Designed miniproteins, single chains, continued (5). Designs and how they scored, part 34

Each design is a single chain, and the fold is of that chain. pLDDT is the mean over its residues in the fold that is shown.

## One batch from the design tools (miniprotein)

Design m17230
Fold by ESMFold2-Fast:
Structure m17230 (fold): chain A 64 residues (1-64)
Amino acid sequence: MKLTEEQKKELKELIDNAMKAAGRVLSEEEAKVIVRTFLDKHNLPEESYEEALKFAKEYIEEKK
């Protein structure tokens, strides 16, 4: 199942807020926690985990 544009926007905002709070770029482990929490909050299927994690990692990489 593909993430919606709204879900991608929310995930970017969560990452931006987490990086601002930490004052640094997030680790892979921190990205995994954010993605898992996001999926649980939106009751997204497990098949969305790999897509959401890849998206989060690529977004974090862009912010380096």
Scores: mean pLDDT 79

Design m17231
Fold by ESMFold2-Fast:
Order: structure tokens, then sequence, then C-alpha cells
Structure m17231 (fold): chain A 80 residues (1-80)
């Protein structure tokens, strides 16, 4: 159904943002960061992951998986 597809998209966006945050953290620890660029990227990814997860949770509580998917997608884009 369209609702199941929207829920799947919201979960994918939230999961992708979390994955990017973990990768950014790992890279920062491994290679160092003299200019703070990796640290800034990590913080953006972490913030995007939190927003995407909150959007998914809010949409599910309201019974609107399509809204959850749209908000999660926009939050995930902020991390990239």
Amino acid sequence: TEEQKALGRAELYAGSAEGMALIAEGVGKAIGDEGGTVEKTRKKAEEAAKKAKEALEEGLKKGDPKLAAEKAKEAAKEGG
C-alpha cells in the first residue's frame, strides 16, 4: 500500500542519516581533523539523524506515514 511505501521511505531516510553520522564519527577519529571540517560534517550528520528520527516518530504517532517520509527526507538532506 501507499502507506507502507511511505513508512518504508521514512525508515530508510532515518536509517541513512544515522549511518552517515556513524561513518562521519569513525572517519574523524581515524584520520584526524586539523581544520575542524570532519567535526563540522559529523555534527551536521548527527543533527540530521536526530531530526529524521524525530520526524519518523512524530509521523507515526499522528498516523501520517507520508508526512513522516517527507520530514525525514528533508532532515536527512541537511546531513549531506
Scores: mean pLDDT 70

Design m17232
Fold by ESMFold2-Fast:
Structure m17232 (fold): chain A 57 residues (1-57)
Amino acid sequence: SYLDQGKKLIEQGDYKKAIEYLEKADPSPERYQLLALAYAQIGDLKKAAEYAKKAAE
């Protein structure tokens, strides 16, 4: 799945590719948590905060 591919890319440190795959995954709290993590790692703190909020809702 796109979620599993995104998780693997995060493990490899390829945060930009992880975001591309996670954006194609079905909406879920786990998807939003992973997007928040990936955006934080590349320094996009605004996007990281937005996705962290979505994960908590």
Scores: mean pLDDT 86

Design m17233
Fold by ESMFold2-Fast:
Order: structure tokens, then C-alpha cells, then sequence
Structure m17233 (fold): chain A 83 residues (1-83)
């Protein structure tokens, strides 16, 4: 929906300002479609990083942690291609 796209863009702009990422802010201001894709990637990365922290604290299997790290790296690479 248009309302969702507008909210997603606003959220990424707030994130960019809070993190001091001026380049991200400029990109997001110019491209609504890219802003929505960046929002989805940031949400996925943040949740996977939170999951990683929980698994590391619980003493989870090293193989499971490495698989999760690889997935986070794949999302970060996709984010870099957009920014």
C-alpha cells in the first residue's frame, strides 16, 4: 500500500539520521522503491543479528551460528548493492 511505502521510507530516513549515514539518507530520499527494499533488508538483518546474539549466549552449535552468519552476510551484501 502507498501508506506502507511512505512509512517504510520514513523509518529508513530516521534510521539513517540516527546512525549518521548521510549517503543512505540521500539515496532513500530520491528512490521510494529502493527505500522499501532497504527497509526490508534492514529489518531482516536486525532480527537475524538479534537471533545470533541469543544463540551465542545459549551456547548453540557452532555450525548453526556459522549458517546464521552466512545468511546475515548475504543480506548485507544485497544492502551494499542498493546503497
Amino acid sequence: SEEFKKAAKAAVLDYAEASGNQRLKEIVEKDDEKAVEIFSLLVNIDLLEAMRSVLERSGADPETIEELKKKIEEYRKKLDELV
Scores: mean pLDDT 86

Design m17234
Fold by ESMFold2-Fast:
Structure m17234 (fold): chain A 85 residues (1-85)
Amino acid sequence: SNDDQRRRQSHAVSTDMVNMGIVSTDNQTRLRNGQISRDEVITIVNNHYNVVMDRINDLGTVDPDFAQQMRDDVDDRYQNIIQTL
């Protein structure tokens, strides 16, 4: 059902968003220790951002308004991560 699809996609988006935050935190630590470049951290975070956005696009096929709210939230989180590098 659309409700089941929405619930599954919402859970996937939330999971991917948490993973993006964890990956950012771990790689910021590596960046501070000189173990990784800023450009490499940006590439890693961008890969996770794209995964989350793809999931939101799927959500948009069943709930476009909620998908737009999630897109705005994820974009804000992504910008904050990039600005703190």
Scores: mean pLDDT 81

Design m17235
Fold by ESMFold2-Fast:
Structure m17235 (fold): chain A 68 residues (1-68)
Amino acid sequence: GNREALERIREELNKDPRIRAELVGEDTLRITTTLSVEERIGLALRLIGDYPGLEVSVEGDTITVRAR
């Protein structure tokens, strides 16, 4: 389900020490990064492409992924 997708994303992203991904609530993954602007945009676009059922938003150094 969507939560399983969020947990998988969390595990994969947390392998990079520049990325901190955490589950907040039942349907939301919050990602904080020290990545460059270009790398953050690339990550957000990849998540949108791989998970079209999830809502992805970017604000500053934070990416939020939510189940729709």
Scores: mean pLDDT 82

Design m17236
Fold by ESMFold2-Fast:
Structure m17236 (fold): chain A 76 residues (1-76)
Amino acid sequence: GPPPSLEEIDEYIAELEKRIEELEKEIKELKEKLKKTTDPEEKKKLEFEIELLEGIIALLEAEISFLEKRKERITE
């Protein structure tokens, strides 16, 4: 089919931004837990979970960047 419309791209970017916001809230909660945690094994688990979620956010941000560049090609 034809490439997605500007509206469809904007809707998809909005969905990705919502996912990023949800992941940022999770990271904030994990960082608060990490701040209160004294057990080294639990600290490592929390640090790993935070790093994993930050990695997912980076991938979603890269997708948004790709979509924004696609929007630029549609607009004159």
Scores: mean pLDDT 85

Design m17237
Fold by ESMFold2-Fast:
Structure m17237 (fold): chain A 81 residues (1-81)
Amino acid sequence: MDIEEAEAALEAAEELIRELREKIEAGEISKSEAAAKLAAAGVLIIAARFLGEGNKELEERVERLERELREAARLADEKFA
């Protein structure tokens, strides 16, 4: 159960990060929408880390998404500087 919930949270976070990056690169996103997507993805990653603790595959996926979220946040900062 917890593992399935962690996987679902990670899938949702991956989609939010993908959409955020695409919209930033296209110039089709507001600062408030970018902030909302960053916050939502961050919360999902935190939840997945908590639920998936001890599962090496999920932990590696969390670490990858944490890096992708940091890069997306950097792109948003550059876009709205």
Scores: mean pLDDT 85

Design m17238
Fold by ESMFold2-Fast:
Structure m17238 (fold): chain A 78 residues (1-78)
Amino acid sequence: MIEAANEVSRALVDGGALTAEEAEQIARDAAAKAGAEVTDLKVTPVTVDGRPMLRVIAELTDKATGTKAIAGAVVPAA
């Protein structure tokens, strides 16, 4: 389960500048590849040091065990 959270966070950071829709798709695709599903997703526009960013927080549930984890990233907004 920790691996699924790490994959989601890594995929978001590796995506560069993202729209909210792109961030949502990247999170869902990365979770699915790791055997998890996104059971809650929050994408919030924020400003960090004068730069437009997206705060992405995903709740993941492992499909085999039902274990939950949180993945998160702050990424540049497209």
Scores: mean pLDDT 82

Design m17239
Fold by ESMFold2-Fast:
Structure m17239 (fold): chain A 76 residues (1-76)
Amino acid sequence: MEEIIERIKKALEKAGLSEYADWVIEGVKRLLEQEKPDAALAVGIVLDVLSRALEKGIPNAEQLALEILKAIEEGF
């Protein structure tokens, strides 16, 4: 879990979304602590990151969203 959280945090900081990092990390922690992963929560986190990245005009917003999704999937 620690490596996954660190990876997500670095990706968000590199993308200039550090102000949202705490919210995303808390959501991912809650998801990974569940006995049965909530797919709707996972999708919600990824879509929120994608939406915020697109709104800020961040290049490769889709790649960032995919990196976060991949990190979450590796946590199961």
Scores: mean pLDDT 75

Design m17240
Fold by ESMFold2-Fast:
Structure m17240 (fold): chain A 62 residues (1-62)
Amino acid sequence: GSMEEEAMKEIEEAIEKAKEYLTEEEKQRILDESREVLKKEGPEAGLKYAEKLILEEVLRRL
């Protein structure tokens, strides 16, 4: 796969690991927004953006 495909896989895996702290709507939002960042700013930026959003949701629930 491309680096974009690998980054999307990593984003999906990060979301799956945090699934207990995320609603279906939040998972979809993180996936959609991270995909947009990935397309505009590249794979590393997309992954970092997803990790940031996941962390914010996790911390909000702790």
Scores: mean pLDDT 85

Design m17241
Fold by ESMFold2-Fast:
Structure m17241 (fold): chain A 58 residues (1-58)
Amino acid sequence: DELERKIREKQEELRRKGREHTRVHAEGDDEQSDRAGRELEELARRVQEEVERLREES
């Protein structure tokens, strides 16, 4: 349903960002890789919080 779709969208966004981080790391830019890693960790935390919020509201 709508809740499941929103959760799936958030999980897909996280997966897409994870693939992008892997690509940046492979290209050998350590500073960009570190920044992307921190951004990915922050996004993962936000996604988890948003998913929990959606589950609580449903």
Scores: mean pLDDT 73

Design m17242
Fold by ESMFold2-Fast:
Structure m17242 (fold): chain A 89 residues (1-89)
Amino acid sequence: MEKLLVEFLNEVAKNADTLESVTRATATALHFMGLAIEAELLGDEELLKEIEELAKELVEAVRNKDEEKIEEILEKASELSNEIVKKQL
């Protein structure tokens, strides 16, 4: 996960024109890191794998400047966050 998030931040840094873009990217990286840590604490290997695959898709979407795909991935990350919260309750 760490290597993948570093790759994501590097791809954003190549294309970031504003402080807002950099701030959103940093928030996204921290969100994915949080999701991965929570999945690991739950012992849910399938969920961890899904989070890692989604992060890989995010790297490719940023590299391709596919704004629509980035939005879809961020929505999916929010859904995974809600799933983790439900499993903890």
Scores: mean pLDDT 76

Design m17243
Fold by ESMFold2-Fast:
Structure m17243 (fold): chain A 96 residues (1-96)
Amino acid sequence: MKEAEEYLKKGKEAFEKGKLEEAEKYYKKAIELDPTNAEAYYNLGEVYLKQGKKEKALEAYHDAASLGNREALKKAVELLRELGREEEAKRLEEMW
């Protein structure tokens, strides 16, 4: 949807400028308009990670991976290992 793509673009611009709360709002709006947009979930994960919200970042990366985003899968695995959740990281790697 054009509206979802516009919010995705605004989210990227806010993220590049370090406006993390603004980026979060735009990416959430993009997801509301197109819940199949793997890139919006991935980018939301990046926002949460920069905010130090590691559990929310993991959820967003998992949603993006479930929609076919391979980079999100890699990020989820890396984050699980950073959190000491090695068994979950191995299981996630083995599923793909």
Scores: mean pLDDT 85

Design m17244
Fold by ESMFold2-Fast:
Structure m17244 (fold): chain A 97 residues (1-97)
Amino acid sequence: MIDEVDVLKALVIIGASVGILAAERQGNEKLLEAFRALRDAAVETTDPEVLKAIQEAVNALGRGDFEKAIEYLKKALELDPSNENIQRALELVEELK
C-alpha cells in the first residue's frame, strides 16, 4: 500500500527539483541552495507532518512568497529540530527576504 509518507516525500522531492532547475536558469545561487536543502530535508525525514510543512515551504518559495516559506520552515524545524537541512533552508530563505 502506498502510504501518505511515500506520496508526500515524492511530491516534495519533485517540487524542490523543479525549483532547483528554475533557480539555475535564473542564476540565483541562494535560491538554488535553498531548494537543494528542502529536497535533502525531505529525503532524511519519514514524519508526514514534517513532510507536509516542507511541501508548503517548497510551494511558497516557488511562488516567491518568502514570508510564508519562512513560516512553514519554522514549523518544520519545531517538529524536527535535529534536521540540519531544514535549518539550512530556513537560513538561506531568510537571506533571500
Scores: mean pLDDT 85

Design m17245
Fold by ESMFold2-Fast:
Structure m17245 (fold): chain A 94 residues (1-94)
Amino acid sequence: MDKTVTVQISQGNRTITVATVKAGETKTASVDLEAGVHAIRVLVNGEIKAIYFVELPAGTYTVTATYDAKNNTVTVTLESADQRITLTVKVDLK
């Protein structure tokens, strides 16, 4: 099972890759975001499977991506301690 899931967040006119996970992996990264609407993009083997639009205040966010191989799902959590925000998105992989 060679699915690779890539999680990206939009920042202005750029796309930031925050994590690339294989089945059973969990990865955490830190990202600095400006205030506004951001797109969270979930790609499987380079193809877009989900896009979520979220409005966030400016801050440093801890992004955790977990690939649950048993349920074939990816969970993306964004957490900012400074803004007391936790956002979770769950994506089914087929």
Scores: mean pLDDT 79

Design m17246
Fold by ESMFold2-Fast:
Structure m17246 (fold): chain A 89 residues (1-89)
Amino acid sequence: ERVERLRQRLAENPDDASVWLALAEVYYEQGKYEEAVEAFRKAIELSDGPGRAVALRLLADVYEKMGKTEEAEKARQEADKIIEELNKK
């Protein structure tokens, strides 16, 4: 039901990164890791700055649950790079 509500919101506004993030979190809570990865990737594509870094860190957590250690590390490094660039400005 929560997934259906979020998908309805995406039908109205498909570029809402916050809705994609919420959908990914629901999938993660349900143990639907593949679906969570795809939704987090969509949120990352639609985000920048701190929001993108948060989504990347959550994506890394999902990859760890899946045993994809290399993908998890890459996502964490990308998030850290974004935060470092923000701190330089």
Scores: mean pLDDT 83

Design m17247
Fold by ESMFold2-Fast:
Structure m17247 (fold): chain A 84 residues (1-84)
Amino acid sequence: SLRDLLDPEAVKEAIRQSLEDALKYLESKEDKRRALNSLIVALMHAAMAGDEKVVNEIRKALDALDAGDYETAIEELKKAMETV
């Protein structure tokens, strides 16, 4: 598949960077849309990598953010960052 042609470490770094960006936006409360966009990018890369655990942690962060629960979103996002 196309996924098998990508550098796994480059994909992991893309996930880490997107999660770090999301965390920055969530902690500063500057822009919920930027946080959401960064989480979606991280989710796409995690799904491409086949990292089911990271996908599930990002989904929980997205659900919390959609509910307006920033504290839970940050907690789940930090778990995803530790798992990558």
Scores: mean pLDDT 81

Design m17248
Fold by ESMFold2-Fast:
Structure m17248 (fold): chain A 59 residues (1-59)
Amino acid sequence: AAVEAAIAAAKELRKEGLQPYGSALDAAVRAAEEALQRGGSFEEAVKAAKEAIREALSK
């Protein structure tokens, strides 16, 4: 579930012109796992993964 949310987030960001890879994808999986563990929906996990990718790419 977390990996699927991270993949969905990466696909959406690629459509927006970003190229998430490497450590950004690892961060996305971690953020998705945390969202799901807090009782969040799959949509919330995707949102958390997208934010993690954006944060990783901003550094």
Scores: mean pLDDT 77

Design m17249
Fold by ESMFold2-Fast:
Structure m17249 (fold): chain A 101 residues (1-101)
Amino acid sequence: GLELTREVELEADSPEEFGRKAKETLGLEVRGRDMRSAAVAFLRALFERGLRGEGEGEGEPDGSRARLRFRGETAEGRRVEIEIEVDERAGRLRVKIRVYE
């Protein structure tokens, strides 16, 4: 199962740093060639561990900048909100997770 504390925040300046932090904080194996693919791999890893729900996103057409908001539940039925910000030009990926009881 996925063990989530009440709040998790991950910020990284490279896809490799993000993967390391995701593994250390959440036990998730995440790889990406760029910030966007790392963010997609992160969400996929959460879904594989029972996260379910819907997301909405907006971003620049060239994919250089994107923001995603996801609302869903863990496999145990806990409500989860996730915000992801990707900025390829600035070399930044931010993920904020909130878990409700």
Scores: mean pLDDT 80

Design m17250
Fold by ESMFold2-Fast:
Structure m17250 (fold): chain A 60 residues (1-60)
Amino acid sequence: MDSATELSKLAIDKGLYGLHNLLLSAIQQGVSEEDIDKALEYLKKGDVSKAMDVLGKSVL
């Protein structure tokens, strides 16, 4: 499973629909796989704010 799919499933499973929508926007804006990996690691640690900050940098 790639990091984007894992992050998407984890966000939905936790009820974090705002983070999930931000991930979809970031992917459309061309977010790097490295930034998706960073966001996933922050979310696994329970740091939703840092996960959103990483993805938000890719969204205008």
Scores: mean pLDDT 81

Design m17251
Fold by ESMFold2-Fast:
Structure m17251 (fold): chain A 69 residues (1-69)
Amino acid sequence: MSEKERLILEGESLAALGRMALWLGMPELAVRLLEEALRLLREAGASQKTIDDVERALEEARRRLEELR
């Protein structure tokens, strides 16, 4: 596995965990996981579609976090 492939896999895995955290009502954790996922995916040069999907999930997580305040 190349480093780029590893970073994409890690980023996608963190994005999946971030979405799960959001579904479990843990938006603060979801934001942190999705921000790290986005960082890794951008560094790896992931597709724009993948980056856009994670950015939308992050916006939803941030919206949910504000609703809890």
Scores: mean pLDDT 84

Design m17252
Fold by ESMFold2-Fast:
Structure m17252 (fold): chain A 97 residues (1-97)
Amino acid sequence: EAEKLKKEVEELIEKIERTARAGVRGIQLAAASAADMVLDATERRINELLEEALKKAAELEKIDKKVGEQMRKRAEETAEASLRRIREAAAARKAAA
């Protein structure tokens, strides 16, 4: 139901943030030459989670348009911030080499 879909989208948003945090740590621990590999894998995972979140937010919009739209926006904003964070981490790691 609407509340369940909202919780599922919130869980996916949390997974995006956890994936980004793990990716940043992975980049920091990796050799500079491996930074792009970790970046690419993490970006792919974030995009997969975003697609799932947007799909569930669309289902939520059919039940509660305003809440679904808010959840879609939060998922998009969180993914953008997460992608920016991991790209910055990869750039910093390569610059440190």
Scores: mean pLDDT 88

Design m17253
Fold by ESMFold2-Fast:
Structure m17253 (fold): chain A 60 residues (1-60)
Amino acid sequence: FSEEERKGVEDFLILEGKLDPNASEEERQKIVDEFLEEIKKRNDRATLEYIRLLVPQYLP
């Protein structure tokens, strides 16, 4: 996963109330990593695509 994808996941989790924006950088990265590993384990690509739709990176 790219830095851009990780940032999108972080922003999504904050929006959903699953990640505290006041948490330390280390704690936030841990929660993002755990979420991404859960998606891989479940083979749940639909959830990942949904996140990309909510927080898309605009690359002009």
Scores: mean pLDDT 69

Design m17254
Fold by ESMFold2-Fast:
Structure m17254 (fold): chain A 56 residues (1-56)
Amino acid sequence: SSEREREALQRAGERGQAAMPPALEALENIRNGLPVPAQFSDQAVADMRESLKRFE
């Protein structure tokens, strides 16, 4: 593979490290009273809220 391919993979890794996974973003939004992304079902949101209660 070329040096440019390695640089592209490195940048993708940096974006992945900087960008929060959707599930973690949803949990932080719930914790901060912000709206959860529409991709999550009501049941999934309820499960996330229940999980947060168990850790608090």
Scores: mean pLDDT 64

Design m17255
Fold by ESMFold2-Fast:
Structure m17255 (fold): chain A 60 residues (1-60)
Amino acid sequence: MMELLEREVKAVEVAVKRTVLKKLKKEASEEEQEKIKEMEEEVARAAAEQLALLAARRAA
């Protein structure tokens, strides 16, 4: 049961972080955009991992 809660919390965190990064990217200077890009890549990896877990769950 706790594993399901952790995965749901992680999903919400990834979604919120993506929205915030998109907004910051529009306002950011060129220097800040490089840091935002690195954070976006981290979020994208987390999202891909979550999708893989959901696909495995659906297949099971």
Scores: mean pLDDT 71

Design m17256
Fold by ESMFold2-Fast:
Structure m17256 (fold): chain A 58 residues (1-58)
Amino acid sequence: SLEELLAESRALLAELERRGVDPETLAKLRAGIAQVEATGNEVIARAVLAELRRLAES
């Protein structure tokens, strides 16, 4: 579950990078993923994924 959330988050981050999303937003998203990797916190993982999905739909 957590590994699946991280894999999807990394894939969406890569897509946003390819689409040219601004560096400040990308840095914040990378920090969120790094926090999930450091803590294993599923609540943070779900919040980060939800934000990535929202940005991908914009």
Scores: mean pLDDT 85

Design m17257
Fold by ESMFold2-Fast:
Structure m17257 (fold): chain A 59 residues (1-59)
Amino acid sequence: PGVAPASEEEIEELRRLAAELEAKAKEAEARGDLSTAASLYAAAGIWRIAAENRIASGA
């Protein structure tokens, strides 16, 4: 029947988004765009926290 099968997919999506944002943050940082890098790192952190919450709730 599929008890919370989307949970794993949601966690993967959140992790991918966090990784993409971190990659963009590092590129911005390398270019000297510290303000942009900080915003992207903050966003990545939010996505990672969301993934952790999903893992805890899905256990």
Scores: mean pLDDT 75

Design m17258
Fold by ESMFold2-Fast:
Structure m17258 (fold): chain A 114 residues (1-114)
Amino acid sequence: MSPLDKLYAELRDRDPELAATLGYLYASGYLNEKDLEKLLEIYQRRGLRYLRAVVDAIKAFIIAKLKNPIFQKISLSELLDVLSTLNLSEIEELTKMLEDDSKWEEVVNFLLSN
């Protein structure tokens, strides 16, 4: 069973919007198979609420990266590695900073330092 199939089986009834979001990000080429393996491990170790926070950070990062080339130096896989070291509150704060253009240099410096 692929990581996406396993995530979809787990999430389709508990959080169908999150399941659809992961499917969309994969189909659009934003997430590769290796990224989905990491997300499945995050779900299994840290649970649904943590996975939701990680996916919200990924969405904010993708939007920021489309708006500003400053994020071009950071891959989504590198973002996932950093997110896996953070607690829920730290991920939620990082997502807020990714949604605030004035914080983008601070976010890039943080991600490149980790």
Scores: mean pLDDT 84

Design m17259
Fold by ESMFold2-Fast:
Structure m17259 (fold): chain A 61 residues (1-61)
Amino acid sequence: ASPEVLKAEELFRQALEAARNGDYDTARKLVEEAAKLYASLGIDVDPDAAFRVLKAHAEAA
């Protein structure tokens, strides 16, 4: 795996933890940072859609 993909996955993991703690501002910033890393690889990730999915996962636990 590329270093950028590994970093993006780490940022999503940290965002999920922040969301579970109710820190949605930090979770949103981490999702946006991960989306930027994916964009550098030519992968378009909608940070709004990604954040909605992440919040659903945090709330389901």
Scores: mean pLDDT 81

Design m17260
Fold by ESMFold2-Fast:
Structure m17260 (fold): chain A 62 residues (1-62)
Amino acid sequence: ARMSQDQIDRTARNIANSTPTGQQSVISQMQRRVDSGQMTQDQFQRAIDRANQMIRQRRVVS
């Protein structure tokens, strides 16, 4: 199974905008999708990298 680019961006945005507890929940859901084959390990990593980029952008912009 494959996730669309839009789904990856949406997931990344959800992680970036969530509380730490919410981030763990989303990451756990993504891990289960990888385990079930609904998502590749590459897509999982891309979503996390994208979320981290968004978080860093928010931290730099005062």
Scores: mean pLDDT 73

Design m17261
Fold by ESMFold2-Fast:
Structure m17261 (fold): chain A 87 residues (1-87)
Amino acid sequence: MEELRKKIEELAKKAAEVEETDQEKVKELLEEIEKLLKELLELAEKEGDLKTSAELLRQLAAIAALRGDEEKAAELLKKAEELEAKL
């Protein structure tokens, strides 16, 4: 999980830097971040780490919202809230 977290942090920094200047590059970075977050979520779910799973679902919801997928963002946020309710 450490390598995936590092890659997500690096991509998030790149996305922040180019957010206002290159829409195609932003989309590419958001897609890569989504992929890595999904991989990290799968690992957290296998370990039963509810706190990390909830945090990752909120991050995925934010990525979905930034991509304009409001329905997916709402669904992911709801899943995060359901996991947080168990903490």
Scores: mean pLDDT 77

Design m17262
Fold by ESMFold2-Fast:
Structure m17262 (fold): chain A 69 residues (1-69)
Amino acid sequence: EDALLAEARRHLSEAVEALKKGDIETAQKHIERAQAVVDALRAAGHTGTADAVERSVKEIQKELEEKKK
């Protein structure tokens, strides 16, 4: 699952950078890809790891929705 974790972290970092630049569309795409990794982690039975990644996804989603308004 190290590969899935690395992929999730990459997408979360890209989403944060996009939000800093005000690029809502790019941030949304990276959040969606990070969510797909969370789903894959859960399907593999790594629910604790999936929950940890999802917490980061939720924080970034809050920032995105705030800027979307």
Scores: mean pLDDT 80

Design m17263
Fold by ESMFold2-Fast:
Structure m17263 (fold): chain A 80 residues (1-80)
Amino acid sequence: MRAEAAARLARYAHEIARAGKRALADPARAAEELARAREALEEARRVGAELIAADPSWAPAAEAAVAAIEALVEDVEAAL
């Protein structure tokens, strides 16, 4: 469960980073790629909340992972 959730959070971070690169490479797709990045962030927040609900001892790690993903979305928005 937790290993799967950690893998999903890492995947969301990777998807957001790739969306940012694609948006910069093709401005016509910037809005679509930003929307995908925001969707990935929403999923990351849900996974983080589920982890904390299942085991509160994971709260610091889950919160840190979600915060890092939020920062990636902010970086994509700032680059556009």
Scores: mean pLDDT 75

Design m17264
Fold by ESMFold2-Fast:
Structure m17264 (fold): chain A 79 residues (1-79)
Amino acid sequence: SMAEEEKKLEEIKKKIEEMKKRGEPESRIEQWVLEEAKKKGLSEESQKELFDYLMDEGVKAVEEAVKRVVEKKLEEKKK
């Protein structure tokens, strides 16, 4: 059963990568992950691993986007 959970985790992580490559918003990916985890009956530990994976990649992407917006607005204010 544990081996089956690990396989399902890898399958979900692969789908997350595919969704990110197609430009899906983080909120949609997170919703899909929650639904899929419930559907497959994943353990709390497995769910945490998936969220840690999403947070690591998602937080970095959001921080980069926010930095670009702030820099752009500062340039506008100077002119």
Scores: mean pLDDT 69

Design m17265
Fold by ESMFold2-Fast:
Structure m17265 (fold): chain A 93 residues (1-93)
Amino acid sequence: AKELEEKGKELYEEGKKLLKEGDVKGALEKAYEVIKIGRELAKLGNLEGARELYEKALELAMEALKKAETREEILEAIGLALIAIGELFDIEL
């Protein structure tokens, strides 16, 4: 639904703002929420909306990885990036 796409995009923008403020953990939490909305869109058959949100979540996770200072943040960022990549492959095949 359009409302889910808008919610996912808002969560992505919140994550970007958190990264600018140095909140890597908060940004990663937002990236995961974006992936969850993408999954809901994919389940509803909105594969284009799902793809856009997975790409945004991947971007956010990769940017968070560059700013990550702890082993836990690094592992979470890598994990979320891999999840987003996996979801992208599932909808492109």
Scores: mean pLDDT 86

Design m17266
Fold by ESMFold2-Fast:
Structure m17266 (fold): chain A 90 residues (1-90)
Amino acid sequence: SMKEEIIEILEEVKKTLFEIIEEEGYDEELRKRIEEEYKKTVELIEAGDWEKLRELAEEGNLYARIALFIEKYGVEELKKYIEETKEVRK
């Protein structure tokens, strides 16, 4: 389902951020914040509460912003956007 695809993408984003934190040293507070923002977003996606997801995105939650983009435009549109920005690089 679309909800499962969105959650899978958000899980990969979380893992990437954790890897960066581990490479740059230990930041337990930042890791905790990332986990809390991820958890809040996933709970709302599972509930189908897109209105509260929009509120989280407005508050600066990165996962909520990504979820809303995919919900509105789809995963393939996100992939196209990434590839187009990659080709414009020198």
Scores: mean pLDDT 78

